# Designed miniproteins, single chains: the designs that were tried, part 112

Each design is a single chain, and the fold is of that chain. pLDDT is the mean over its residues in the fold that is shown.

## One batch from the design tools (miniprotein)

Design m3910
Fold by ESMFold2-Fast:
Structure m3910 (fold): chain A 89 residues (1-89)
Amino acid sequence: SLPELTPEEEKELQKKAEEMEKNKTPLKEIAEYAAEALKESMPERAEFYEAIAKEDYEAIKELLRKLGATDEQIEAALAKLKAAREADK
């Protein structure tokens, strides 16, 4: 959860990710969808999800810092993303 997203935008994105997970969609495709969905309203966040789709963890760290995430939030997000990617294998 990042401060720059409204609660409504965050919920809508999360709901879509949950629907794609239910349909056995890989994390890569979910991240690609999120990147396209946020491209118009939040291009910096779209870049973040693009980095997730590419498994570019260094870019993810830098983008999260630009978005105002704390080091704690960055570490938690990376751990969850790595676990989700491992589950897709």
Scores: mean pLDDT 71

Design m3911
Fold by ESMFold2-Fast:
Structure m3911 (fold): chain A 84 residues (1-84)
Amino acid sequence: HRERLERIYEAVKRALDEAVAEGLVTPEQAKKALDYFEEAYRAELAGNWDEAGRAWQKAFDVLLSTPRGEEVLARVEAAIAEAL
């Protein structure tokens, strides 16, 4: 349970780091999205499902507000699916 959520968080972090390295998103944009993913992770651990869902949505909104955000989001979603 907790280890699975930790794997998802680490997978998301790696996907965002790779997107920054490829120039798809800036380090600042990636950090902002990662902060929301971390908020979602903490909410999931606390059993606050509504807060977790809201934080997930905010993370996605940050990525989708960038010019290549759909590609970055697809990579993050693939990383989450693989970590599950």
Scores: mean pLDDT 82

Design m3912
Fold by ESMFold2-Fast:
Structure m3912 (fold): chain A 75 residues (1-75)
Amino acid sequence: MLSEEEKKEAVETLLKDAQELLKKGILDEEERKLAEELIEKAKEYLETKSEKALEEALKTVEELHRLRLEKEAAR
Protein backbone atom coordinates (compact mmCIF):
# COMPACT_ATOMS: atom_id res chain seq x y z
CA MET A 1 0.00 0.00 0.00
CA LEU A 2 1.11 3.59 -0.55
CA SER A 3 3.29 5.26 2.08
CA GLU A 4 2.70 8.85 3.22
CA GLU A 5 5.54 10.01 0.96
CA GLU A 6 4.14 8.08 -2.02
CA LYS A 7 0.66 9.55 -1.47
CA LYS A 8 2.14 13.05 -1.23
CA GLU A 9 4.09 12.59 -4.49
CA ALA A 10 1.01 11.20 -6.26
CA VAL A 11 -1.14 14.13 -5.10
CA GLU A 12 1.57 16.64 -6.10
CA THR A 13 1.62 15.06 -9.57
CA LEU A 14 -2.19 15.27 -9.85
CA LEU A 15 -2.08 18.92 -8.77
CA LYS A 16 0.61 19.76 -11.34
CA ASP A 17 -1.22 17.93 -14.14
CA ALA A 18 -4.54 19.63 -13.33
CA GLN A 19 -2.88 23.07 -13.27
CA GLU A 20 -1.20 22.37 -16.64
CA LEU A 21 -4.55 21.31 -18.16
CA LEU A 22 -6.18 24.55 -16.98
CA LYS A 23 -3.25 26.57 -18.39
CA LYS A 24 -3.58 24.95 -21.84
CA GLY A 25 -7.19 26.13 -22.06
CA ILE A 26 -8.37 22.93 -23.75
CA LEU A 27 -10.93 22.03 -21.07
CA ASP A 28 -14.69 22.41 -21.38
CA GLU A 29 -16.64 24.19 -18.61
CA GLU A 30 -17.48 20.89 -16.86
CA GLU A 31 -13.88 19.68 -17.21
CA ARG A 32 -12.57 22.98 -15.82
CA LYS A 33 -14.89 22.64 -12.80
CA LEU A 34 -13.58 19.12 -12.11
CA ALA A 35 -9.96 20.27 -12.55
CA GLU A 36 -10.55 23.12 -10.07
CA GLU A 37 -12.16 20.69 -7.60
CA LEU A 38 -9.21 18.33 -8.04
CA ILE A 39 -6.78 21.17 -7.30
CA GLU A 40 -8.73 22.13 -4.16
CA LYS A 41 -8.85 18.54 -2.87
CA ALA A 42 -5.17 17.96 -3.67
CA LYS A 43 -4.21 21.12 -1.77
CA GLU A 44 -6.46 20.04 1.13
CA TYR A 45 -4.67 16.69 1.33
CA LEU A 46 -1.23 18.31 1.21
CA GLU A 47 -2.22 20.65 4.09
CA THR A 48 -4.22 18.23 6.28
CA LYS A 49 -3.06 14.72 5.22
CA SER A 50 -6.74 13.76 5.28
CA GLU A 51 -7.45 10.35 3.74
CA LYS A 52 -10.93 11.60 2.77
CA ALA A 53 -9.36 14.48 0.83
CA LEU A 54 -7.10 11.96 -0.94
CA GLU A 55 -10.09 9.75 -1.81
CA GLU A 56 -12.05 12.76 -3.11
CA ALA A 57 -9.08 13.89 -5.21
CA LEU A 58 -8.78 10.41 -6.74
CA LYS A 59 -12.53 10.23 -7.46
CA THR A 60 -12.40 13.68 -9.06
CA VAL A 61 -9.47 12.75 -11.32
CA GLU A 62 -11.33 9.58 -12.37
CA GLU A 63 -14.44 11.65 -13.18
CA LEU A 64 -12.35 14.18 -15.12
CA HIS A 65 -10.67 11.42 -17.18
CA ARG A 66 -14.03 9.74 -17.84
CA LEU A 67 -15.67 12.99 -18.95
CA ARG A 68 -12.76 13.82 -21.27
CA LEU A 69 -12.85 10.33 -22.83
CA GLU A 70 -16.63 10.52 -23.30
CA LYS A 71 -16.39 13.91 -25.01
CA GLU A 72 -13.53 12.73 -27.22
CA ALA A 73 -15.52 9.62 -28.23
CA ALA A 74 -18.66 11.69 -28.88
CA ARG A 75 -16.64 14.24 -30.81
Scores: mean pLDDT 77

Design m3913
Fold by ESMFold2-Fast:
Structure m3913 (fold): chain A 71 residues (1-71)
Amino acid sequence: SAATGANLRAALARALEEAGRPDEAAAVRKWSTGQVLAALGGLPPEAAAEVVRLAAEGRVDDAARVILASM
């Protein structure tokens, strides 16, 4: 959903800031919800499936960490 994509974008930006990557966090904050979903298409299928599963469980911070590991 659009709300899930927006929450995932915010969680990813926060995770990047906490990792000491503020320029990448600023870039992610400018992403549309569609761009967040497009980023999942760039992940290995297993990682994309894990992100979808974690997000469905409401674990958006854990989902964001899976995406961060590929950046």
Scores: mean pLDDT 79

Design m3914
Fold by ESMFold2-Fast:
Structure m3914 (fold): chain A 72 residues (1-72)
Amino acid sequence: SSDQQNQTNSAITVGRSTQDMSNRGQLSSSQLQSMIDYFQQQRQQAQSQNNTDVTQAYQYAIDVIRSQLNSM
């Protein structure tokens, strides 16, 4: 597997883990917003490196967390 595949899988896993923690009431809306801000920074870094797969994976994580925030 390429290094990009490993980075993509890691970003997806973190997004899903964050959603699971939020569903268990372990993350506040403020903490979810901080995670969105963090992933937006990571997405911008990946985009500057022209790494489309990793950029899309972080966008997926942002969308998952944003959906969770909107359901609170």
Scores: mean pLDDT 73

Design m3915
Fold by ESMFold2-Fast:
Structure m3915 (fold): chain A 68 residues (1-68)
Amino acid sequence: MELTPGEAAAVGRIAEELNPEAVKKAQEYARSLKVSDSEKATLAAAEVIRQLDPEAFEKAVEELKKSR
């Protein structure tokens, strides 16, 4: 699913409560890319969370949709 950078940031915050280790690894990866565009870094982190823990990612996306 295509997330906006704002949605990806919200998913990251929710997923941190579900699987903090996966979020930590995703954030480290995003920082290693050294992209000047913070929105692209946020989207990359969300994609890594989805790959490391797809269940936590899906729950975070579902919570985000319920909050809107």
Scores: mean pLDDT 77

Design m3916
Fold by ESMFold2-Fast:
Structure m3916 (fold): chain A 83 residues (1-83)
Amino acid sequence: SKLEETIAILESQGKLDLVELAKKHPELAETLDSEGESLILTAARLQGDDIEAVLKLAEELKKKGEVTKEDVEELEKKYAPLG
């Protein structure tokens, strides 16, 4: 399942707190963006190890319905400003 696939990816990265988040919110792990990435993985990539920020972003993306590549690129610019 996408949940098990998402958990395996997070475990391989040593992100055990995010593994527990995915188990608690399987709907966020099973919902995908337009590129086929789990919303929880997308949120974790943008927010890092801030579990509360990851959860909030993943829930906001799920409420949007369709998350496009352009949406992800805009979020990457917002959460990773140029140094």
Scores: mean pLDDT 78

Design m3917
Fold by ESMFold2-Fast:
Structure m3917 (fold): chain A 82 residues (1-82)
Amino acid sequence: PPTTVVAEVTARPGQGEEALAAITRLAAETPGLLDYLVNRTSPTRLGLAARFADLAAAEEFVARVAALPSVESVRATITVAP
């Protein structure tokens, strides 16, 4: 079922712009991603909202964002449609 992710991404110090670019590139490479919005909210904080075709695509995307060299941590809430 369609799955929504709302996440706060913490970039490594000095890497906020790099993290934004990397997440944008990763989104373009993600076949299960239906729609997304990413905003840089501070020098090291980014807000992310994304809709996915299914839970597996959402989980993979969050894991890949967390694995980016420019990312320190990700706090994500994943919601599956009823």
Scores: mean pLDDT 85

Design m3918
Fold by ESMFold2-Fast:
Structure m3918 (fold): chain A 97 residues (1-97)
Amino acid sequence: SLLAEELERLFALLREAGREVPSEEELREALRVTAETLRRLAEALARGDEAAIEAVVREALERAPWVFYPMAAAAHLHIRHGVSLEEIAEQAERLAE
């Protein structure tokens, strides 16, 4: 999974910096929120609704403490590697199992 590889890369950087990483439970919750958020974000992007895009991202960051890292990984995969938001959402759901 490209999302799993990118997340492990980010968490390795946090460990190297002496920073905390999420527990398995915290990561599963963040991944569930990420999957829902990416689908809502894709819909807002399709409409060109800039206010909805900002609201969706803000709400996700407020819902789960660790959602920043899966969202950052998703943004990297989407913007830099052309992976669709739906494909990343499906990967997040599988990782949350």
Scores: mean pLDDT 87

Design m3919
Fold by ESMFold2-Fast:
Structure m3919 (fold): chain A 85 residues (1-85)
Amino acid sequence: MKATVTVTINTDKGSATVTLTFETGETVTATLTVAGQTFTVTVSSELTRPDKAIVSVTASSEYTSKTAEVDATKDQTLTFNLSKV
């Protein structure tokens, strides 16, 4: 089955480079360059157990990294707030 995951990234800088990685047995990677940017990605899930995607967000070393798990069989929205370390 397929699902759409929408991700919003907020940082405490006016512009930051961040990398998103989605894993469900298939990897989707995107790079975002501005604060508050919304990114939509479609992931595939099959009868793998659990049918979950792991979303990891990393920015420059000045920011904290965030990770969340989602059900890759359902459309979902995730918001990540990254704070300066």
Scores: mean pLDDT 57

Design m3920
Fold by ESMFold2-Fast:
Structure m3920 (fold): chain A 86 residues (1-86)
Amino acid sequence: GELEELNKKLQELLEEFRRRVAEIFGVSEDEDEMARQSPAAYQAILDFKLFALKELEKVKKGEISAEEALKRVEEYIERLLKELER
């Protein structure tokens, strides 16, 4: 269903974001190892997860569409990556 497809897309975005954060900080893509190597890199992953969770909650409540939630998460990632790649 729509929510299932959204969850799959959000997981794909998390994997891509984690890979890019690991590259920028020069650390492991494994979250446990990343947390040990760079608390700042791990914090970026946690911030992404929290944002995505809040957007998913809005979709479940019927406050926004899955399409709108996906767009908001993609915009959030783009902003964070640009800040980290400065």
Scores: mean pLDDT 85

Design m3921
Fold by ESMFold2-Fast:
Structure m3921 (fold): chain A 73 residues (1-73)
Amino acid sequence: MDEVVDRVGLAELEKAREGILAEAERLVAQGDYAGLRALIARLEKMRANLEAVGARRGAELLDELIAEIRGLL
């Protein structure tokens, strides 16, 4: 497994995390729970891509983010 890929994936997810959470909060404020579920589906696809390239820590961070967003439903 490539440790450099793990580090790069984690850094990109951390950078994107605040933007993704802000989008989720906006969808909640609008009552758009269908949009929240669509966001979760997009993140689950991203997680699968990270696992395919061996980015385990990135996949773990994305699991945490998905759990946070699911808590908003």
Scores: mean pLDDT 74

Design m3922
Fold by ESMFold2-Fast:
Structure m3922 (fold): chain A 95 residues (1-95)
Amino acid sequence: GGLALAALLYGTRVANKLGDEELAQKIVDAVNRQDVDGLIETLSELADKAMEKGLYKEASRLYRLLAVIAEQLGRTDLAERFRKKAEEAEKKYKE
């Protein structure tokens, strides 16, 4: 459904905010190719970069989106890992 569109719109926005045109292009490519594994990998890299750059709110939102995508694919362990990363980002966002 709308998860690919959410990934495209939010992922590219965060990548552009970080000045990372290459990550923005990788998100567009993964969505256009319907490459779900590539999309997960690229969004995870983006979320990790957002954490490094102090964009904790954006990182939390990306990890929550990744958890939803992983859950929809039946990848429960991966979804749990992304939820934990989202919670860590949320703690940093709240001080």
Scores: mean pLDDT 87

Design m3923
Fold by ESMFold2-Fast:
Structure m3923 (fold): chain A 106 residues (1-106)
Amino acid sequence: SAARAARVKEALQTMSEGLRITSDTLRKIAPTLEPDKSETLLKQSDQLRARSAELAAQAAGAQPGPEVDDIRKMGEKVLENPKEHLSEFASFLTGTLLRQIAEILE
C-alpha cells in the first residue's frame, strides 16, 4: 500500500540521518585522539557516510522520524565529552536502527 511504502521510506531516512550524524560526530572526535585511533574513527566515519548516502537515495526525499532530533542532541553531548556520553549515544543509535529495520521487515 502507499501508506506502507511511506513508512518504509521514513524508516530508511531515519537510518540515513542517524548514520550521517554518527559519521559527523566521529569525524569531529578523531582529531582529539592518538593517530592510530584517529585513523580508525575516520575509516568508520567514511563507511557510515557511504551507507547513509545509499539509504538516503532509497528514501527518495522522505522525512525522517522524530528519533533523529534525539540522536542529534546526543551527538552534541558526545562532542562536549566523548568519554561520558558515547556509550549512551551508541545504545540509543543501535536501538533506533534496529527499530527501523523491524519496520522495513514487516
Scores: mean pLDDT 87

Design m3924
Fold by ESMFold2-Fast:
Structure m3924 (fold): chain A 80 residues (1-80)
Amino acid sequence: LTPEEQEELIERIVELGLKLAEMQDEDTEERRELEKEVGELYDSLSPEAQARAAVRVHAAVFGREDRAEEAIAAALEALR
């Protein structure tokens, strides 16, 4: 994947992640399809892009909590 393609996938993951957060307590088929799509997109990214995607989803879902930066640092350390 090019950097541009990875950014497009990250944007889609953020969009789907926000929808999944809204459906957090749902057990519908739509939720399962979204979870599958997010997982497939995430798995197609490089480790660095996966960390970036996780950060952006967390920031979008939780409104840019200070903890988001700590979560990024932890995720990046786990990839080393």
Scores: mean pLDDT 71

Design m3925
Fold by ESMFold2-Fast:
Structure m3925 (fold): chain A 81 residues (1-81)
Amino acid sequence: SAVEEARARMDAAALEALRAAREGLRLLEEGRILAGIGQLLRAIGHLYEASLLQRRYPEARLSAEGAAARAEAEELLGAKL
């Protein structure tokens, strides 16, 4: 269903957001400022995609893994941006 497809896309977006947020912070710690900022912007983009899908499909629920990934990505971005 469209809701199941939305859930899968939201989970993927949340996991990619976390991956990009972690990579961005690692690059910043290594002094690779522009590359690090680029990854943090990618993380924001993925979180925004997940948010748009949640608004379009309010019945769609992230998996436990996806929900945890989104929460960690939001915490990392909120603490560093």
Scores: mean pLDDT 87

Design m3926
Fold by ESMFold2-Fast:
Structure m3926 (fold): chain A 120 residues (1-120)
Amino acid sequence: SELDKLIEEIKKIVDDTKNKVLEAVRQGKPVEEIINIISEGLKKVRELIQKAVDLLGKVSPEIEELMDKLFKVAQELEDALVEAHEKNLSREQILEIVERYMNEIKKITDELIEKLKAEA
């Protein structure tokens, strides 16, 4: 279905974004570049979720809450990366921060996908 294609694209962009962010940290990229990777990836995820919602014709409060939670966690990751840079944390500490927040983003995305499927 068209919804299944959007779901697979959402999953791919979240995984690609996580991998790009981890690689950027390993390469010692500037914090602004790392934040831009996150911001660009999550913007694409937002656009795909909106397309999925448009296909359903109605968004449930549960889907809205999961979207709000997803983008709140993404902002918290960006804030944590700025703070880590200001405190001059080690590469290993920054990788741990990224993995923790990106795993939470993946978990929320999976919950959101299950709700989208249930409403289709």
Scores: mean pLDDT 89

Design m3927
Fold by ESMFold2-Fast:
Structure m3927 (fold): chain A 61 residues (1-61)
Amino acid sequence: SMADRLAAGLVAVGASPEVARAAAEAVEKGDTQGVREAMARANPGGRAAIGAAALGRGLPL
């Protein structure tokens, strides 16, 4: 799934598997609040990647 691919990319930039999965599912579902919560828990690289993915999907951050 797209979420699986995004989660793998987030882990590659140093996000924990739990944060990566939560972020990927939130982006796939269009859950803006879930994306914000995942970004708050992420490392700087993970936060930037999550933000870029969410904006690419048209989510208002």
Scores: mean pLDDT 82

Design m3928
Fold by ESMFold2-Fast:
Structure m3928 (fold): chain A 88 residues (1-88)
Amino acid sequence: VEVKLTNLLTAAGLLIAAADFNPEEREDAVASLRGTLDEIVELAKEHPELVPEAIRDLETLKQTAERLGLDDAARIVSEAIERLKELE
């Protein structure tokens, strides 16, 4: 289960990087990020013990998106963090 969370968090980070690197594909990258974040939240619902780690790692990704000026990516990561906090 930890491997699946790590893979999803890695995918989310790569999608944020892709949105920054290729602005013309940003909309598609952000849409894919939303799907990946939904999978992280669903995994955390099934495995509540992962919630603290998921929140911590997503807060790091949110800070990265904010520093890159990806306000749309930062917003949906923030929404995922709020959904995870409801599971605590």
Scores: mean pLDDT 84

Design m3929
Fold by ESMFold2-Fast:
Structure m3929 (fold): chain A 88 residues (1-88)
Amino acid sequence: MVGDAQKIVDSLLASTPELAIAMLRMRKGIYKSTLANPNVKPKVKELYQQGIDSLDRAIEAIRRGDWDSAREHILQIVEIERQIEKEE
């Protein structure tokens, strides 16, 4: 994963609200597909579930125009993905 989490967040938030939401929904679909795999470690499944919760909160914040909250939730997603990589 790229260590510059801030740059990833800034790039996503520079998109239109519709595009940002679409990208987060696509990522949520990937997480749900991983959770459906019975061979994934329980701890990794827990991290993906936390990621889905953070993705939903980010989408909701963007819909409200609350870009500061959206930023915080996207940074949480980046941190969750960093933890997943350490477990795999």
Scores: mean pLDDT 79

Design m3930
Fold by ESMFold2-Fast:
Structure m3930 (fold): chain A 71 residues (1-71)
Amino acid sequence: SKADKIGQLVKDAALKEGLSEEQAQQLGEAVKNAVEDYGLTDDQVADVARTIGQRLGISQKQIDKIAQTMK
């Protein structure tokens, strides 16, 4: 599904930016769930990833790079 693909993309981007596997999985799963529940646009997906990343304690620099990968 589109949500599965986006969730995996976010997880892979997070791992590339040096997040732990646990943090990357949490971020990817949360973004996937938001896409499934709300039918988000690409811009909304990036914004949601930023918000969830901040809640998980991910650095602003890592969040910005992960969000950029989704554009």
Scores: mean pLDDT 81

Design m3931
Fold by ESMFold2-Fast:
Structure m3931 (fold): chain A 84 residues (1-84)
Amino acid sequence: TVTPQELVDLAAERARQAQRLLDEALRLREVGHLDPEAERRARELGRQAVQLLLDAAETARRRGDDELAAALEETAREVERELE
């Protein structure tokens, strides 16, 4: 059983990891290096972060934290947009 706090903490850590890989992929493009593996890894971790954020949002709603759920859903949409 995962607590709502553990889901939020995991989502935050995964989101930070996804952001680091996305930043690295963009840096490689800027210096003329293209690493498709880095892009695929960044997108995969981003998708995992989105799923964890959505799972955390559902957990927050079940506990009656609609404001937190909305914030987590908005963050998930932002991460998903960056994956495009």
Scores: mean pLDDT 70

Design m3932
Fold by ESMFold2-Fast:
Structure m3932 (fold): chain A 78 residues (1-78)
Amino acid sequence: SEAEEGARRAEEAARRGDAVKAAEEAGRTSLASPTVGDSATSGMGAVAAGSGHASGDDELGARLAAEGARKGARGEGA
């Protein structure tokens, strides 16, 4: 999935010490994912409800992923 690939690429970039690349990969994951990912309860009306909620979660998720990758690259760790 794109979210998994993006997270993995962000981690790989962070490991290489490329915080910018890690942030870009996290951002691409958010922009490429039209939904929050494969949520077990995303069915039913969650498609319409998810469009609004998913956008917010995608932005936050990308930020957290980018920040986490950036902190990892700086050696601050979690």
Scores: mean pLDDT 47

Design m3933
Fold by ESMFold2-Fast:
Structure m3933 (fold): chain A 80 residues (1-80)
Amino acid sequence: SVDKAIEEMEIMLKLAETGLKAVEKSKDKELAKEALEFIKEMKKEIEKMAKKYNVPKEVLDEFLAKLDKIEEKILELLEE
């Protein structure tokens, strides 16, 4: 169902936020690179799930925007 797909997307977003906190705490560049690759795969899964369960475009775009912000913060940490 759409509601279950959105719940799974919310869990994925929380996992990405947890990854960002781990990178911020460790300042480990290898962990940051792994987190970036994980976020890329997560975006693919979210898009696939949104298409499969017919999630509204506005909801999908909001989740992707939040993941983009997390990705941007990790990239900023790599520039330190």
Scores: mean pLDDT 85

Design m3934
Fold by ESMFold2-Fast:
Structure m3934 (fold): chain A 92 residues (1-92)
Amino acid sequence: SKAQEAIERVKKMDPEKVTREELLELAKTLGINPSGVLTPEQVRLELEYLKALVEGDKEKAREIAKKLFPTLSDEAIDLQVDRDLAIVESKK
């Protein structure tokens, strides 16, 4: 499926080389909403976040989510990460 192809692409993609356009396509295919304003640093962090979700690594996803959503509470971060993990798991 397109989602399985996106998962494999996320695993192999270099955060230092990812473009905003590539990231948006991957996030859309996986059903994950990006953090908003996509600077080059945020594009790299968003790919790292997608990698953590694909790996099922909640702790790593939580650490990255705090950087992407600095205004959210720890509880809101945990809810967002749990939802996004469930979405990605449903695509496997």
Scores: mean pLDDT 83

Design m3935
Fold by ESMFold2-Fast:
Structure m3935 (fold): chain A 79 residues (1-79)
Amino acid sequence: ADAAIAQAQALADETLAFLRELGDERGVKIAQELRDRAIEQIRNAPTPADQQAILDRFRFEMDLLKGVGYVRDAVRRVL
């Protein structure tokens, strides 16, 4: 659990730094909420396999948030 939680925190920190650099305050809020949810789910996960599945989903969610933030920034620069 502790190792999976540490990985989730590291992924969240990287994503938050990226979104803050873009000025994506909405993305920052979503990333924080997803981080807190993932950590709670990992703590309540009955097996290491369930913890890994939650971590894999969280990694995917963080990657999607970075992609969405990048597109949102590009649109704001045109407008």
Scores: mean pLDDT 81

Design m3936
Fold by ESMFold2-Fast:
Structure m3936 (fold): chain A 92 residues (1-92)
Amino acid sequence: FYETLVRTIVTKEVLSEEERARAWALLEETGRAAQAEALLAQARAAGASEGELSALLAAATIAAVGVHLLETDPEKAEELGEEIEKIVKELE
């Protein structure tokens, strides 16, 4: 799933309804849903495209999971960071 989020950030491809639902579930689990909703609302008001909104949602989700893991399970946070780095290198 993180491969999909990173790809969306880089390419601005629109997330599917299922992918958006999963991103929002992760934001709710990490307690960052309200903050992400405010950011997306601001971006929509500024005229952001659906691709730009998808990229922002993806970035907010990765950041929220990363921060949560740093606080609860630093080993898994390191694994997530390594996975994201590999995906970014593949997209370059």
Scores: mean pLDDT 73

Design m3937
Fold by ESMFold2-Fast:
Structure m3937 (fold): chain A 74 residues (1-74)
Amino acid sequence: MEGEKITFNGYEFEKLSKEEAVKETVDFLRRLFGEVPDPELQAIQDKILEELAKKSELYRAIKDKNGNPITTKK
């Protein structure tokens, strides 16, 4: 499963490592849930986001040697 490639909307993607998936998912979820002004509550939210991120499987578009996304439609 790790390093596995998939095709989505004509683009090739590779599965992100758990570390990469956590980073991407936490950033995304923070934008969805917003920031909490209370630092104690913010820490709780961050912990919840990390738990959700650990269950997430994220993929990154694979780029060719020229830096362009690899597509299966072309």
Scores: mean pLDDT 64

Design m3938
Fold by ESMFold2-Fast:
Structure m3938 (fold): chain A 55 residues (1-55)
Amino acid sequence: GKVEATVDEKTGEVTIKGKGKLTLSSTKEVIEIDGEIKVKGSDIESISGEVTVFF
């Protein structure tokens, strides 16, 4: 799938939009992305799919 990640430089929060899978570093939990979610950048282990990053 295609995923867009927008990084908030002030808070370290990442807004992830699109369709893909997110793996969390702390729990190794895999979250299915279908729409929009917000996570801390430090909690992201990996994102699957075509990822475009915005700052």
Scores: mean pLDDT 78

Design m3939
Fold by ESMFold2-Fast:
Structure m3939 (fold): chain A 95 residues (1-95)
Amino acid sequence: MRERLEAFERALREEGERMEERGASREEVLAFLRERARRELRERANLPAAWFALELVAAEELAAEFPSEEELRAVAVEEFRARARARAAEEAAAF
């Protein structure tokens, strides 16, 4: 997948870890990621970013919270699924 997406994935993961080190609970970290995904989906410009955020947060939860954005929700969920399959295939090929 795209290098930009991988960089975003690493940055978001590191930010979550940093929040935990500052004493934030896992629920607070997930709430932050959910808000980030919601924002990216709303703007439509950064679907890859929302896509990765859905990977860290339950996609079903975000879909339920975005009923008015059904089109964006459906696209993000399908992109998330496609990316997960591609990553699994790459890891299997590497072994």
Scores: mean pLDDT 56

Design m3940
Fold by ESMFold2-Fast:
Structure m3940 (fold): chain A 88 residues (1-88)
Amino acid sequence: MEEQEKIYEEAVAELKRLAAFGVRPEDILRVVQEALSKIEDEELKKKLLDAGYEAVRTILENARWFGEDDLVREAEEALKQIEELKKK
């Protein structure tokens, strides 16, 4: 349990860092998918997916503010992928 909690905490910290400075939504999806492969706890998986969704939303809002249409589209696609992962 402690090991999975640590993986979750490290992943969330990385997601927040990437959302503030990261260049593409694909980087967020990569971190989420890698951490999901190492976490078996269902509650931690839900929290991780929620954190990934918020990270992509931050990128989307920033991309819209700066008029970065390509990043807006990539972020919207990433949000849909996270929503699909949440359904399972």
Scores: mean pLDDT 80

Design m3941
Fold by ESMFold2-Fast:
Structure m3941 (fold): chain A 79 residues (1-79)
Amino acid sequence: DERETAILREAADQYAEILKAAAKTYKETKSEQEAAKAAAEKARELGLNVPEVDEKTTMNEVLDAVLAELGRKVDEAIA
C-alpha cells in the first residue's frame, strides 16, 4: 500500500511540474505552441517519452501523451 501510494504520488508530482512549466511559458509568451513545447521538454527531462512538438501540435496532444506515458510507468511499477 505505502509503496504503491508513493508511485502514484511521484507520477502526480511529475504531472504537476509539467503543468507548472506549461503555465509559466503560456503566461510569459501568450503562445499555446511555446507552452506545449515547454511541457514536452519538461516531460523529457523527467524521463517521459513524448512526441516532438511542431507548429501543428496542440497542448491537448502533449498532455494526452504525458498522461499515457505516466499511466504506462505507473502500471509497470505497480505490477
Scores: mean pLDDT 84

Design m3942
Fold by ESMFold2-Fast:
Structure m3942 (fold): chain A 70 residues (1-70)
Amino acid sequence: MSDEQLEVEVELALLQMEASILKKYGASPEELARLAARLEAVLARARAVGASQSTIDAAEDLLAEVRAML
């Protein structure tokens, strides 16, 4: 795994934790919009650095969940 791929996986894991907290405790529209923007950036980087399909799928699924909460 490259350092770039590892960075993407770490960023996604942190965003997954943040999304779990926001789903459990509630989130403002501004918090959800910020999370969605960060997920879009991570997904773009994941594709650019050749991250695994499972990483890309996880990012896409999480982005869809966050967008559904908006």
Scores: mean pLDDT 84

Design m3943
Fold by ESMFold2-Fast:
Structure m3943 (fold): chain A 94 residues (1-94)
Amino acid sequence: SEIQELKEKLKEKVEEFLKKFKVPKEVADRINEILEKLLESKTKEEALKNIKEFKKVFTPVYEEVYKKDEKEAVKLSSEISRLLMEIYEALEKE
């Protein structure tokens, strides 16, 4: 499934971000909990809600790592944002 492949790529990129920037376990666990809810979304409405919750938790972490390594933070965050959008769009086809 196209959507399943996108979900797997999103999981991988979020995990890569959390490991690369050594995000504390407490914060990483919170991001992963919201990510799991997002990946279980079956409608565009659920996906939009979970994307907003994800961004609320992810954005402060992004801002902190941006101060340390702007180029890599932007690269990985852009890939994550693109995958979030593609998952939202793919749910339209289901």
Scores: mean pLDDT 85

Design m3944
Fold by ESMFold2-Fast:
Structure m3944 (fold): chain A 74 residues (1-74)
Amino acid sequence: SDDVDKIMQLMAQLGEAAKSDSPNKEQDITNILQQLKDNGGDYSIDVAIRTLRDGGVSEESIELVEKAGEKVKA
């Protein structure tokens, strides 16, 4: 479905943003998490964070995504 495809694309983009050395990293992560919420609800954020952790993204980057995710969910 279009929604599933969009969520999969956003999860891939989140993975790239979380692994980047960009000075805009926090803003990019926040924007992607907002789009995940808009397309799949808060659950899509939880799945995305779990996917990053399982994929071996650094703990520092996971903490950044978790903090941004809590703000987006609020």
Scores: mean pLDDT 85

